Designed miniproteins, single chains. Designs and how they scored, part 22

Each design is a single chain, and the fold is of that chain. pLDDT is the mean over its residues in the fold that is shown.

## One batch from the design tools (miniprotein)

Design m732
Fold by ESMFold2-Fast:
Parts: structure tokens; C-alpha cells; sequence
Structure m732 (fold): chain A 63 residues (1-63)
């Protein structure tokens, strides 16, 4: 459960950093994990990933 959640978060981060939209990331993660986790769980994890990406972009802007 916790290991799977961390893996989904890692993949969400990679997809967002690669330039995919929130909707594209949710769709890809649901295609891969939708049989074992709910869409609401995936959406929450993607939201967490978006917050992390925002912090990374703020850091990048300061350099």
C-alpha cells in the first residue's frame, strides 16, 4: 500500500516534469493502476506531485 503510493507519486512527478498535463498524468496512472487504486486516490497523489513540481520550479527560478 505505502510502497505502491510512493511508486505512483514517483511516476506522477516524472510525468509532470516531462511536461505532461494533469489530465494526461491522471489518465496514464489510471490506465496503469486503476484496477488497484481509485481515481480519487490517483487525483490526490497527482495534486501532491503538482505541489512538489511547483516548489522545484520556484527553486529553478531563483538560480
Amino acid sequence: SELLKREILREALELLISGKSREEVIAELEARYGDVVSRSTISRIVREAEEIVRKIEEYRKKK
Scores: mean pLDDT 82

Design m733
Fold by ESMFold2-Fast:
Formats: sequence, structure tokens, C-alpha cells
Structure m733 (fold): chain A 104 residues (1-104)
Amino acid sequence: SAAALAALRAALRRLEAATTKEEAIAALEEALAAVKAHTDDKLAIRLLEQALEVLKKEEDTERAIALARLALEEAIRILENDNVAFRIGAVLRVLGAIIELELK
């Protein structure tokens, strides 16, 4: 969906200026709402929902912003590709980042 992709890219641009965890949460929540409104891509939706849940619990602002950026970038890749292996790879990259944060 062009509308979902536009919203994800707009959220990424906002994250470039983000200095707080709350700004990262707001960008990711807006992107998730647009993805849900404009697409039925369950993989992109689930990835953004999982990243948002972890983001809300992250205490380090820089890590929170980095996770939000990664989730948005990989959601864009999922929506731009119909290749199953590529879409699974995008999910694994975000899950790997989440696991790395949990092991700290």
C-alpha cells in the first residue's frame, strides 16, 4: 500500500529529529495505525506491534530510537517485497535486535 509506505517513511523522517523515547513511541504508533488502516499485511503489523511493546519497556532513549528506526525500516522492506524469504529475514533482524536488548 502506497499510503502505508508513505506513513512509514514519514515516521522514519520524524525519528531523525527524535531526542526522547516518547517521540519514538509516537512515531511508531502513528506508523502502526496507518499500516493497519491501509494494508492486511499481518507480518508487518505483528512486527511493528512487537517492536512497540519492547520500545515501551526500554529505559535507554538511544536504544529505543534505534529499535523504532529498525522496526520501521524492516516494515517498509516487508511491504515492498512479496518474496517470503526476504520478508522472513526482515522479521528475524528485528527479533535479533529485541533479543540483544533483552540479554543486556
Scores: mean pLDDT 82

Design m734
Fold by ESMFold2-Fast:
Structure m734 (fold): chain A 70 residues (1-70)
Amino acid sequence: MEELKKKLDELEERAVELGSKNVIDEEEQFELQKLYGLAKLYLDNKDLEKAEKYIKEFEKKLKEVEEKLK
């Protein structure tokens, strides 16, 4: 649980940084927010398997967005 929470917090900080730079489009922002929300919801409900799934999807989407900027 604590490890997943730390990972989600790190990914959120990266997503916030990208959003604050105004370098990602509205669809990408919406998808990142959706994945973060689902990961947080399942983590708060102690559904660790679903939380891990959505954390991984959030990380994958975040990396795809970051890669487009390089």
Scores: mean pLDDT 78

Design m735
Fold by ESMFold2-Fast:
Structure m735 (fold): chain A 70 residues (1-70)
Amino acid sequence: SLEERKRELELKLTKEFIKIWVDASIEIQNNPDLTEEEKEKIFTDAVKKINQLSEEYEAEVARLEAEAAA
């Protein structure tokens, strides 16, 4: 169903968000000599990746809804 496909996409998105955040956290944890500016850059880069994935998710959901409406 459309709802099941949306749920699967949401779960995939959630897993990718977790991975991005965990990877950023590990980078910070493994490099205790990082400056505050370098930590902020790691965070900012993670946020950019999350925003890109969110845009891709919204586009795919819109595609699925259009197919279901036809």
Scores: mean pLDDT 84

Design m736
Fold by ESMFold2-Fast:
Structure m736 (fold): chain A 76 residues (1-76)
Amino acid sequence: SKEDELMAGAMLGLVQMGWAVLKITGEWDKVPEDKRKEFEDAIKNAEKLVYDPTASAEEKLKAAEKAMQIFKEMMK
């Protein structure tokens, strides 16, 4: 749905903002390499799907939610 697409975009934006904050505070450099790679793979996939006009709203939302979950896990 249009609502799911908007939610996916909003969630992706929030995760991108959080990532930027980690980078500017130096906290990103303290995250273990394997977790950084896992997050980078997830956010790249979410960026690809959210901006792909052929991807379904459900796929976009699922990818954005995955990136958000990994981001939250890294901050524990």
Scores: mean pLDDT 86

Design m737
Fold by ESMFold2-Fast:
Structure m737 (fold): chain A 68 residues (1-68)
Amino acid sequence: MELSREEALERVYELTKEAFRAMYLEGDQERADALFAERDALVAKHGIPRAEYNEVIRRAAEEFEAEL
C-alpha cells in the first residue's frame, strides 16, 4: 500500500496526536516512543520536507491542547 504525500502528512498528524495522548494522558512512554518512531519512518520514506513536518506537528500539538 502506497500513501500519497498528502496521506502521509495526515498520518503523521494522527500519529503525533496519538503519541501525545499516550505520553501525557496515559503515561505510556513506550507506546509514545513507538508511535514517534513510526512517524519518523513515514517522514523519511516519503521525503517530507522539514518545514511541512514542523507545521503538521505544530497543528497536532495545538489541537491536542485544545482538546484538554
Scores: mean pLDDT 80

Design m738
Fold by ESMFold2-Fast:
Structure m738 (fold): chain A 71 residues (1-71)
Amino acid sequence: MDDLLKQYFKLMDTLSRDAQINLLKGLGVEASGWPEEEQEKVFEQLLEYMKSRNVPQEDIDEVKRFFLESR
């Protein structure tokens, strides 16, 4: 999982901020089929990534709401 997530983040670094946010929302939809524990782990890693890349808090909050509502 971690290695795949690192490759995913590397790909995201080549994309615009809007495209990154859209991919994160899409990942939330895909993750809805995963075990809840795995969803929480991935979401935590995504939050860490977004903060490390200086994503605006407003966009982080939007992604967070999307993950919570997709449950």
Scores: mean pLDDT 70

Design m739
Fold by ESMFold2-Fast:
Structure m739 (fold): chain A 72 residues (1-72)
Amino acid sequence: SAAARAAELEKLREEMIKEGKVLSTILRELADFRGEPHPSRDELIQMENAVLEEMEAKARKEREERRARELG
């Protein structure tokens, strides 16, 4: 069902965000390097979600383009 698919995608996103603990650390280090204040936890989560959404959109587009090329 659509609801089950949505639940699986949400779980996957949570796992990727958890794995992206490294991303939040990198963002803090970059902020220090630029002399900027550290992003808040909520800001980091929003930024991580935005990156994941963009990556998903790119992956989906690449998958569709690859399929189109294979089908001719």
Scores: mean pLDDT 67

Design m740
Fold by ESMFold2-Fast:
Structure m740 (fold): chain A 90 residues (1-90)
Amino acid sequence: MVTVRATVRAPNTGLKDAETEVEMEHPLGRSVRVRITNRDGELVVEAVLEGEPAGLETLADVAATLLASHGADEEAERLLEALRREIAAL
């Protein structure tokens, strides 16, 4: 089990504060958490992945999908890229 974290910042996108967590019954992954916070008109997205190294890329895809479900498609792509960089650095 390893934990990977990434943060993405963007200009105000009109998104509301939200937190979503998915526990996965997948053999390679345990959980994905994405938190969206608005601070003075700036969007701050924080993601936390918990899983086995071989499953982390799948968890990163889940995190990006959760963010995209809030209408933040561009920020979801940036989050995915940031998470993949953190995974590559393990």
Scores: mean pLDDT 72

Design m741
Fold by ESMFold2-Fast:
Structure m741 (fold): chain A 100 residues (1-100)
Amino acid sequence: MKKLTEKDLEDFASSIGVEEYEKAKEIAEEVVENDELLKENPELYPAALLASLKVVAEKNGKKKISNEELYEIFKLLYPDVKISLETFNEIVKKAKKLAE
């Protein structure tokens, strides 16, 4: 398997529509603004963005990427950002609620 780059993620987002990608950015910003941990740690923004992209893609009928698979991708793209799988799961839940 090839490593997913930020460009590959953008290309994937483009396949589901530019509007869907912009919506994922809006959800990520709202997740950060409403979460004290994320607001205190702006380096965690990419985790919120990836979680929001997963939620939007899932709602758009695309096949689900598991939280574990997405977390591994996150670790490869942002190796200097320390976040637990537990925290990542909470971010995904919050993004899902905001996307409703």
Scores: mean pLDDT 72

Design m742
Fold by ESMFold2-Fast:
Structure m742 (fold): chain A 59 residues (1-59)
Amino acid sequence: TEIGLLMYEVGEEMRKLLKDEGLKPGDEVTIEGGGEIGTAIARHLARRGMKVTLIDKKK
């Protein structure tokens, strides 16, 4: 799945952030840009109980 490959690249960044920041349910996470990828990550984090803000950098 092409979406799966794109998700992997952005998912690695989120995995690093989760490990470094110690994010847990109730924490706020901001995702900037990414269209379909950003939306998919936002849903994933929201399902884990995090408060997600998605900011679309595109006009």
Scores: mean pLDDT 62

Design m743
Fold by ESMFold2-Fast:
Formats: C-alpha cells, sequence, structure tokens
Structure m743 (fold): chain A 80 residues (1-80)
C-alpha cells in the first residue's frame, strides 16, 4: 500500500541518520562497511521513492530536509 511505502521510505531515512550519528559518536569505526551500508539503504530509498505518489514524495523530501539539518548540526558540533 502507499502508506506502507511511505513508512518504509521514512524508516530508511531514520536508519541512514542513525548510522551517520553513530559514526560521528565513535560507535562505528569501519568506514568502508559504513559506506557500503549507506549506499545499500540509499538504493532501497530511491526504489521506494519512485513508487510514491507526488504528495507522499513531498512529505518524504520535507522529512529528509529535517533529518539533514539534524545531521548537519551534529557534524558542526562534533567539529567544534
Amino acid sequence: SQDELLEQALKLIDEIKKLGLDYINGKITDEDALAARIQELAAQFQELYEQLSPEDQEKVLAYLKEKYDEIRAAVEKALA
């Protein structure tokens, strides 16, 4: 269903964010394994995104922007 596709797309964004934050916080140290996992999740996200309605695509992009800002703030804090 469309609701299941939307939920899965948002969950993939959350998983990518968590991996990024875990890396920044030193919980993940294998950069090659991290990069491979992020690429896998990003590919799954793209396939789901293309199946979403235009309205749900807009919701996903809004959520992605919100999560990107959270990651950016975490990176800036880690570098300070």
Scores: mean pLDDT 81

Design m744
Fold by ESMFold2-Fast:
Structure m744 (fold): chain A 87 residues (1-87)
Amino acid sequence: SLKKAIELIEEALKIVVDYLKGKMSKEEAIKKLEELAEEAEKLGEKELAETLRELKEAIENGDVTRLTASVLRLIGLQFDYELELKK
């Protein structure tokens, strides 16, 4: 479901924002992002699952450049899914 894929993206973006604001621990953010990646795999959304795992690895490694790139990729996927829902 494209709607479910969009919900997973919205949850992931909230996790990243809460982590960056210091409202969520690194360990909790990593765990939640892996759970979202597993849900994306169950939906057959391979690119979304890959992007969510890249985001998780960026947080694990403190890689700000990769974190930024992964967030931008996630936002791009959200726009693609929302456009497809309007067709």
Scores: mean pLDDT 87

Design m745
Fold by ESMFold2-Fast:
Structure m745 (fold): chain A 80 residues (1-80)
Amino acid sequence: YFDDLDSLVEQQARDLLLNGTSKIPITGGTGSGVQRRIQEYGRRMGLEVPEPPLGGSGSSQAAHLRSQGVTEEKLDAAEA
């Protein structure tokens, strides 16, 4: 039923960067694959998203990006 993993990862990445959580589940494969796609999305938005530590969570990435001044407004502007 998933036509495009890219759109799901983009939506999940945006949610994770803004809120530290997403209602969009990880689709297929491992979290490492999804994390690479999240990093690619961030790079496209002009951001560098660190890889989470082995025992870390997506909230760690969100907290780091917030410390870099990433906001919902900035993501909306980059997506426009």
Scores: mean pLDDT 58

Design m746
Fold by ESMFold2-Fast:
Structure m746 (fold): chain A 64 residues (1-64)
Amino acid sequence: LTPEQLRADIESGRATLAELDREIAEYEKKLAQGDKEAPVKLANLWAARGIVEAAIDYLESLLA
């Protein structure tokens, strides 16, 4: 993989984190409203966020 590809993947990952943060905020609102599905959805979103964050850290370590 080239450094350019790694940087593009890191930028894509950061964009994905921003999208996940928006979805988390939306489902936190739904949880406050008593949505029964919100807890499971939030757990999945937080798990996905952790995976993406770890992937970005790994890719950044390859550039360092």
Scores: mean pLDDT 85

Design m747
Fold by ESMFold2-Fast:
Structure m747 (fold): chain A 68 residues (1-68)
Amino acid sequence: MSKFVKEVKEMLKEGKGIEEFKKLLAKWVAEGVSREDISAGFIVLGNGGVSEEDLQELGEVVQEKLAE
């Protein structure tokens, strides 16, 4: 499993909030994490109980970074 997905799992276990997930995603996308790793991270977040609204906001952060 990628380091990014491992950090997502750790943050979920620690009960971190959406602002911390936004920062994590922005940082890893800027560092060149792959689209497949990002998708795997979103699956983990959804399965971990992150709301649809929060997942949408996180997806917008990722899309903005990937689109330049």
Scores: mean pLDDT 79

Design m748
Fold by ESMFold2-Fast:
Structure m748 (fold): chain A 73 residues (1-73)
Amino acid sequence: MPTPEQLIREAEEIIAEAEQLNFPQSFLDQLRRMLDEMREAAARGRALEVEMLYGVMVTAFASLLVSERLEKE
């Protein structure tokens, strides 16, 4: 099982990659809010909540990548 700290670090890397790919500002703001929620959950010892939030973030990022590829055929 990854630690909450590892998941937060990977979430930060996902946001950095989304910024490099020039994703919409509204999407970046949403990812940053989710990261803040992950940090708050970790501070409260809610490791499962951190894992769930990370899963949602990864799914959202992957979905937007697929949508961008589909727009180009």
Scores: mean pLDDT 79

Design m749
Fold by ESMFold2-Fast:
Order: C-alpha cells, then structure tokens, then sequence
Structure m749 (fold): chain A 65 residues (1-65)
C-alpha cells in the first residue's frame, strides 16, 4: 500500500531527527536506518521504527555507526 508506505517514511524521518538515527526509504521500498552512535537509547528507537515498518510490510536494514 503506497499511502501507508509514504506515511511510514515520513514517520521514520521524524524519528531520525529526534535522536541519533537517520531514516531513508530505498528504491526497492525497504527502509534504511543509520545509527549515529551505538547506545541503548538509539537502538531502542531503531527497534521501534523497525517494528512499525515490518508491520506495514516493509523490510528494514540497520546500519551501525
């Protein structure tokens, strides 16, 4: 569902600007999460975004700092 995927992409960007995570939507429709640092707080936030993306049928790739 394109509309749900677009809404999730905007949500992921919002998460990224709040605390050490950068979120990008890739051309294949998957979501790339880039961690700025390896902390429990950043990992927890990335896991939340990953769970929401997977619930909407997206694949998630995690990139460490």
Amino acid sequence: DVARQVALDLRAVAYGITEGIEARRLEDGSLLLTLKEDTPEVRKKAAEVEREARADGLRVTLREP
Scores: mean pLDDT 67

Design m750
Fold by ESMFold2-Fast:
Formats: C-alpha cells, sequence, structure tokens
Structure m750 (fold): chain A 96 residues (1-96)
C-alpha cells in the first residue's frame, strides 16, 4: 500500500512539474519521498526528496524547501551519515 501511494504521488508530481506547477510538484514529490521512506525504499525516497528540493527552489517556497531538507536529513540519519544530516538540518532551519 505504501509503495502504491508513493507511485501515485510520483505520477502526480511528474505531471505538476511538466505543467510548470512547481509548488504542487514539490509537495507531491515530498509526499512520494515520505511514502517511499516508510516503505524502506531509501533510494527512491532520496531521489524524490531531491526532486522536491529542485521544485521548491524553482517555486521560491521556503516552507517546501524546509520540508525537503528535513526529509533529506532524515534519510541521511537512517544511512548513519550524521555530517550530511546536520548540514541538511541547518539548511532547513535557514529556509524556514
Amino acid sequence: ALVAAANANLAAANQYAADGNNSSAAAAYISAAAAYLLANNLDSASANAKNALAQATAASNKALLAKAYNLLALIALINDDNASANSFIAKAKAAA
């Protein structure tokens, strides 16, 4: 169920990105990344969190930037990469 939800959010995010709706694309990529993370699919979670970051940057949306960075920080912590996690947390705090 989590992977199916992640795939649905990814399809929606790709469509929003194609339409130039950067804020909706970022939000949908965040939802996809979170669902993949819950499914323990770290590679897909990381890829979609990075897509969310790119779309949030294009949208100049600080709240979505903070969410994308927090998600990347959580993925880094799961991978025992404390240095990257601390960097992403600092960037999330700066974006908010």
Scores: mean pLDDT 87

Design m751
Fold by ESMFold2-Fast:
Order: sequence, then C-alpha cells, then structure tokens
Structure m751 (fold): chain A 92 residues (1-92)
Amino acid sequence: MSKEELEKLKEKYRKLAETLRDAAQNWDSPEAQERAKKAAEEMAKIPELSGVGKTLIKKLDESPETGKNAALGGQRVAERLAKKYEEEIKAL
C-alpha cells in the first residue's frame, strides 16, 4: 500500500471516530443519531470493518442506551485503526 493510500485510510478512520464520538455525546439529537447511522453504514462498506459496521447498524436501532454504547464502541475501533495506519506511515 502506498503512503498516500495509508494517509487516506488514516484520515477516513479519524473522521469516522470523530463523527461517532460527537454523535454519542449528543445522542438526544435525532441528527446526531442519523450521523452515527451513516458512519456505521460507511464502516460496513469497508472490507476490514464490514462485520463491525453491520453490528453497529443493528445495535444503533435497539435502544437509546445500546445505541450510545455502540457508537462509543465504533469510535474506539476507528481510533485504533487510525493509530495503526499512523504507525505504518511513520515506519515508511
């Protein structure tokens, strides 16, 4: 994978983590819940995160408490992958 591809993946995961964190913090907002759902759908389209994204989509609709916790879980996964790709870029 090229340095440019790693940089794009890092940025994509950073933005997903930020979106899910902000949504979880503002969970009383229908717009925040919609942003979390769209982020989960984007994660489901990524081969590396397909299973996680599909699980998030399911859990976001179960209950408000489960939805918030699922968004926070998705944030942690995205942050972990952003750090992984940041380390790979530094190793180049």
Scores: mean pLDDT 83

Design m752
Fold by ESMFold2-Fast:
Structure m752 (fold): chain A 103 residues (1-103)
Amino acid sequence: SEEVKKELLKIIDNLIKELERVKTRAPPDLQAELDRIISELKKIKEDLESGKLTVEQAIKRMNEILERLAALAQRAPPDVARELGEIIRKTVKELNKVIEKLK
């Protein structure tokens, strides 16, 4: 569905923006890891826009990214860890709404 694809693209774009914001307050090693994740999210966005990834494939990639963010949050300073946790929870809720529309 083009509508579902458009919603997923907005979720990805919002996640990128939130992570870029958190990165400004993160230690240098964490900034490097967030930069890699942001680059991968930008590629998922491009591949979804171009049709190289289906919505279902993009959701699978997003879940893999969220697991990596959760692992990163465990090693982050408390303030950054809290923000990453909130971003992850919000993104999971938004992805679940998209998944419901695919059934």
Scores: mean pLDDT 89

Design m753
Fold by ESMFold2-Fast:
Structure m753 (fold): chain A 65 residues (1-65)
Amino acid sequence: SSEETVREQEKRLDELAREAGTPEAEGARDEIIRSLKDLRDQGVDPEFIKKVGDRAIEHLRRLLA
C-alpha cells in the first residue's frame, strides 16, 4: 500500500537524519517525507512512491557524506 511504502521510507529517512545529527539533515528529511505523503494523498502508485523515495534517500546520503 502507499501508506506502507511511505512509512518504510520515513523510517529510513529518520535513521539517516539521526545518524547525520544536523538541523540541515532533519530539514531535508521533513521535505522529502512531505513530498512522499503528497504523492500518497494524490493516489500515486506505491511502486512509483518507492522509486521517488529511494532516489531522494540516495541524493541525501551523498549530500551527508
Scores: mean pLDDT 85

Design m754
Fold by ESMFold2-Fast:
Structure m754 (fold): chain A 68 residues (1-68)
Amino acid sequence: SPLVQEVEQAAREVAKEGDLSLNEIAGQVASRLPSLSQTQATRLLRDALFESDNPLAVALREGLKSVA
């Protein structure tokens, strides 16, 4: 899905911004993905934190952890 790749890329870019709160992460992801509202991005971030098998949640989790 193109959205899976877009979510992972947005998460990688957000991860480079440094120590952000969960609300700031959700806002930054939503700003990079016009297809997602801030509410949808917040729900997706919660799903990622609860280790959901949702492909979008997996993409968000992988993107956020890719900055070593």
Scores: mean pLDDT 77

Design m755
Fold by ESMFold2-Fast:
Structure m755 (fold): chain A 93 residues (1-93)
Amino acid sequence: MEKKKKEIEERVKEAEENDLPYTYFLKLAKEAKKLGLDDMAKKLEELAKKREKEEKEFISGLLTLAVNIAIAKQNKDEETLAKYREELDKLLA
């Protein structure tokens, strides 16, 4: 039991260090649950849920910015277009 717990903890640390997607944390949670590590599985599910929210918010923000850039281009609003391009550069930095 202890060795299996450490193996999952090590994979969680590697996943956090490599910014792996929330789906990987859900996979680790399912594996922990199959091993009878219910407390660890619950913690990993909460971590995955938090990461999913952060990923969805980031994607939503990026999509909103892309739509705003498209509208500014259509309206030939060079000032607004330049502002949104700066915001995109900051998000990608």
Scores: mean pLDDT 79

Design m756
Fold by ESMFold2-Fast:
Structure m756 (fold): chain A 80 residues (1-80)
Amino acid sequence: SEEKIKIKNEIKNKFLEFINNFDKMSLEEQREEIKKFEEYLKKLVEEAKEKLSPEDAKEIEEIAKAAIKKLKELLKEKEK
């Protein structure tokens, strides 16, 4: 669906933008930006649940979870 493609692209674009800037941020900025990104993704997942089939919404939710997991792993590496 058009909505699925739009949401998927929004997540991918935001994730890539985040990764490109992540190493330039302080640890405190990284923590704050991850929290903001989690809230942003939560909104996109809720929109997916309203607009998409349950299967497509689940795919979006899994993509969002994977993105957050990767960012938290990067933060953990910087804290060492």
Scores: mean pLDDT 81

Design m757
Fold by ESMFold2-Fast:
Structure m757 (fold): chain A 73 residues (1-73)
Amino acid sequence: EKEKKIKELEKKAKESKEQLDRHNELADQIRERLPDLSPREAVLLEADHGVLAIGSSSTYLGNKKKAEKLRKE
């Protein structure tokens, strides 16, 4: 049961890490495109990136920390 929970948390952490990496790539794309984007397009891309990046980062770190805590117990 304990090992099953650790594996589930590690799987969720991996998925969240992949999402976080995707959001970081989007941030780089927004930065590169800013001179060529309309103000409206830039705002929408930055807003979407910000919300998704916060969510994915929180889930990744939370699941990783929970998995490590279970291993120590």
Scores: mean pLDDT 66

Design m758
Fold by ESMFold2-Fast:
Structure m758 (fold): chain A 72 residues (1-72)
Amino acid sequence: SMMDQLNQMKDFAESQKPKAPELSTQLINEINEAIQHYNNGDWIGFVKEMLRAVGLAVEIELKTGEKLILPK
């Protein structure tokens, strides 16, 4: 589900805080903003925040060597 994917991204961000504290905090913030847009029915705002979140997740993966695994 969408909420499972968002929670998985937040869990990944929390786990990466020791290695990438600033990027991980930014990722958590973008996911929280995405959740707000989703709950408000603002799918365009949701997509914009999700694109930012994906970019941050990729930066964290490249910096830490850990990989985010999302359910399909």
Scores: mean pLDDT 81

Design m759
Fold by ESMFold2-Fast:
Structure m759 (fold): chain A 64 residues (1-64)
Amino acid sequence: EVFNEEERKRNMQELRDAVARATRMRLPPGARPTSEIIRAAARGDWEELERLSGGVPVEELEVY
């Protein structure tokens, strides 16, 4: 029980926005960012976010 609901929502939104900016893609709905991705977003390392988000275009993921 590390975060309350508001903190989790904010962190997830910030992370998705950061990933979209860095990787030229958006995290698919239902995808959970790893703690490593959250750490990279917190320190503003957009290159690492691209790598940790899979580094693969959304079209090739075919997750959903």
Scores: mean pLDDT 53

Design m760
Fold by ESMFold2-Fast:
Structure m760 (fold): chain A 100 residues (1-100)
Amino acid sequence: MSAEEEIKRLAEEIVKLLEEQGKEDLAKGVRKATEQILELLKTDPEAAVLATMVLVHEVTEYLNKPELGREMLELLHELRDDPEKAVLEALKRIKELLEE
């Protein structure tokens, strides 16, 4: 699976989990943010990482878990030179957070 396909798969799994939990507005936000991040990965990878940081902050604030948000932002900063990996790891962590 390509990084783009894996990102799309993870985002759809996150959206489904959020919809199942009744968090429809956040699910719409994740879908829209993921579309923007995928476009930015092709045109401005640094902006893709920054957009992913914004998404992480919004999701973790909504879930009232700001400490986990800080840990994920630190991870994204460490992975900033590998934008596809940064996005994948962030989405994977968001999914794991929602599955708890």
Scores: mean pLDDT 82

Design m761
Fold by ESMFold2-Fast:
Structure m761 (fold): chain A 76 residues (1-76)
Amino acid sequence: MRQKLLERLSTLPAEKRIALLETRKLFLEAVTSVEIALLEKQGKLDEAEREQALRDQALESLDQLKAQEQKRLEQS
């Protein structure tokens, strides 16, 4: 959940916050790629498309958080 991620970020040093976001993005990409491939193999194309959309939304959210943390470091 987004709220738990934000609370976790507030307790970490800035460099570790960026590393956490990068790790979460890599994990999400790996897991969702497998899930989408399995749905496609099963012929569940509608479900695969839905998972793809959810994946894209989640990755975009993580990218926005990472960009925000990066700008904060640049301004310091």
Scores: mean pLDDT 77

Design m762
Fold by ESMFold2-Fast:
Structure m762 (fold): chain A 73 residues (1-73)
Amino acid sequence: SEIEELLQEVEEALSNDDAEKFKKAAEKLLSLKPQMTPAQLRSFRLLAQLAIAYSTNPEVIEAAKEALEALDK
């Protein structure tokens, strides 16, 4: 599914500290939020939390914080 592919892209972006890839995948996931299962939403939240905790790239951390804020709406 597109959502599962985007979650994988977020994970790969975190592994590579690729801020542009992270932001693009996260923005697409947020646009698909109404179609996401509770499990997929939890996976996205976890990936964003891991980005904030472990990324050394401030642009990745910023994008992850924005994603978490958008998920709480």
Scores: mean pLDDT 85

Design m763
Fold by ESMFold2-Fast:
Structure m763 (fold): chain A 74 residues (1-74)
Amino acid sequence: GPPPKTAPLDEKDVEELFKEAKEKLKELGIDSPELDKIIREFLKKAKEKGISVAEVKATIENGINYRVAQKEEA
């Protein structure tokens, strides 16, 4: 089957998760260098803490949804 979602992040996971987040931000029109920096910093810290890929994906999605809501209000 596919790799387990509960596996801790490695360097490849960090790069793939960043790429996916970046593509979603571009599609939503909220992409910025500041958000890129925040996401990269978060991913590196998540890897150091041994947080799972599934938890990191959920956190990123929640962050993107929050930013979309802020854009619609402003």
Scores: mean pLDDT 74

Design m764
Fold by ESMFold2-Fast:
Structure m764 (fold): chain A 76 residues (1-76)
Amino acid sequence: SAAELARQKEELDAFLREVADAIYNLTKNNQYDAALAERQRELEPRIEELLKDPELRAHMEAVSARLVAEMKERMA
């Protein structure tokens, strides 16, 4: 359903933002974090499941590009 797809997009956005914010904080503090790597591994199977939907994959690509650009601007 459209409502389920919207919920899945919100779920994916939350995952991507969580990881992006964690990477930004670790990078600006010049840190290496095993907990971030572990969290990314935990999220990966669910993200892979969501990305089997072509619409969710296209959404992730667009959101990821935006978050990468935002992080580059913040770190510049």
Scores: mean pLDDT 76

Design m765
Fold by ESMFold2-Fast:
Structure m765 (fold): chain A 88 residues (1-88)
Amino acid sequence: MPDVDGKEFVDTARATLLSLGVPEEMLKDLSDTEIASLGILAMVLINQLESLEELDKLLPKLVEHYGSEELAKRILEILRIALENKLA
């Protein structure tokens, strides 16, 4: 059940993104759901992407998931920072 577990999951996702070099300032404007999704996506993509160029192909999926092109672009930017730091 998402009850109570949601906060711990979000806190873990936030810590993961921060450990990958994502600035706290970029995370302040994001909801708990967005932070949680970013943490999962960063971990999955680190193992599957051969290059950061593949991130641009995710924009339509992010727009579909979040329902906002502006938010999807911000999420893509954060993922790029996290993955650059992990892949470098």
Scores: mean pLDDT 71

Design m766
Fold by ESMFold2-Fast:
Structure m766 (fold): chain A 77 residues (1-77)
Amino acid sequence: AEEVARRLLTEAREALQEAKKAMENGDYDKAIRLAETAIFLAERAKEVSTDPELQAEADRLISEAEKLLNEARKKKK
């Protein structure tokens, strides 16, 4: 379970990094999609892990991705 959670968190981090690059490039639609992907993956990691450290990492990634998602939505307007 922990190995699967760590893999999901790695994929969530990668999606969030790509979302940040999309924001820098002005591609707000891509940033929104990637931020939503990062949130989804981090939430799945929380479901499969009982490790408090992995839960905290997932919560941090969700929080960061939600902030980026809100920024991208504001820029799209």
Scores: mean pLDDT 85

Design m767
Fold by ESMFold2-Fast:
Structure m767 (fold): chain A 81 residues (1-81)
Amino acid sequence: SAQLAALEEALRAAEAAGDKLAEAELYGLLAQYYILEGRLEEAEEYLERAVALFREIGRDEEAAALERRLGALLERARAEA
């Protein structure tokens, strides 16, 4: 999909630049994308990576907010499966 391709391109650019904040944000966007696609195992993996990276770079409030928001969305998606 065009959205997935754009996210993967942005992730490669962030990785090449060593931009860990952008990488964490893009992992969060990939998690949200996979929740919306119903691909819940991939969504969980990217959510865990995003949360871990936000915490690694000292963005604990952003990590907690992302975990709460996407965790709730993921749980709702699982309940509707």
Scores: mean pLDDT 88

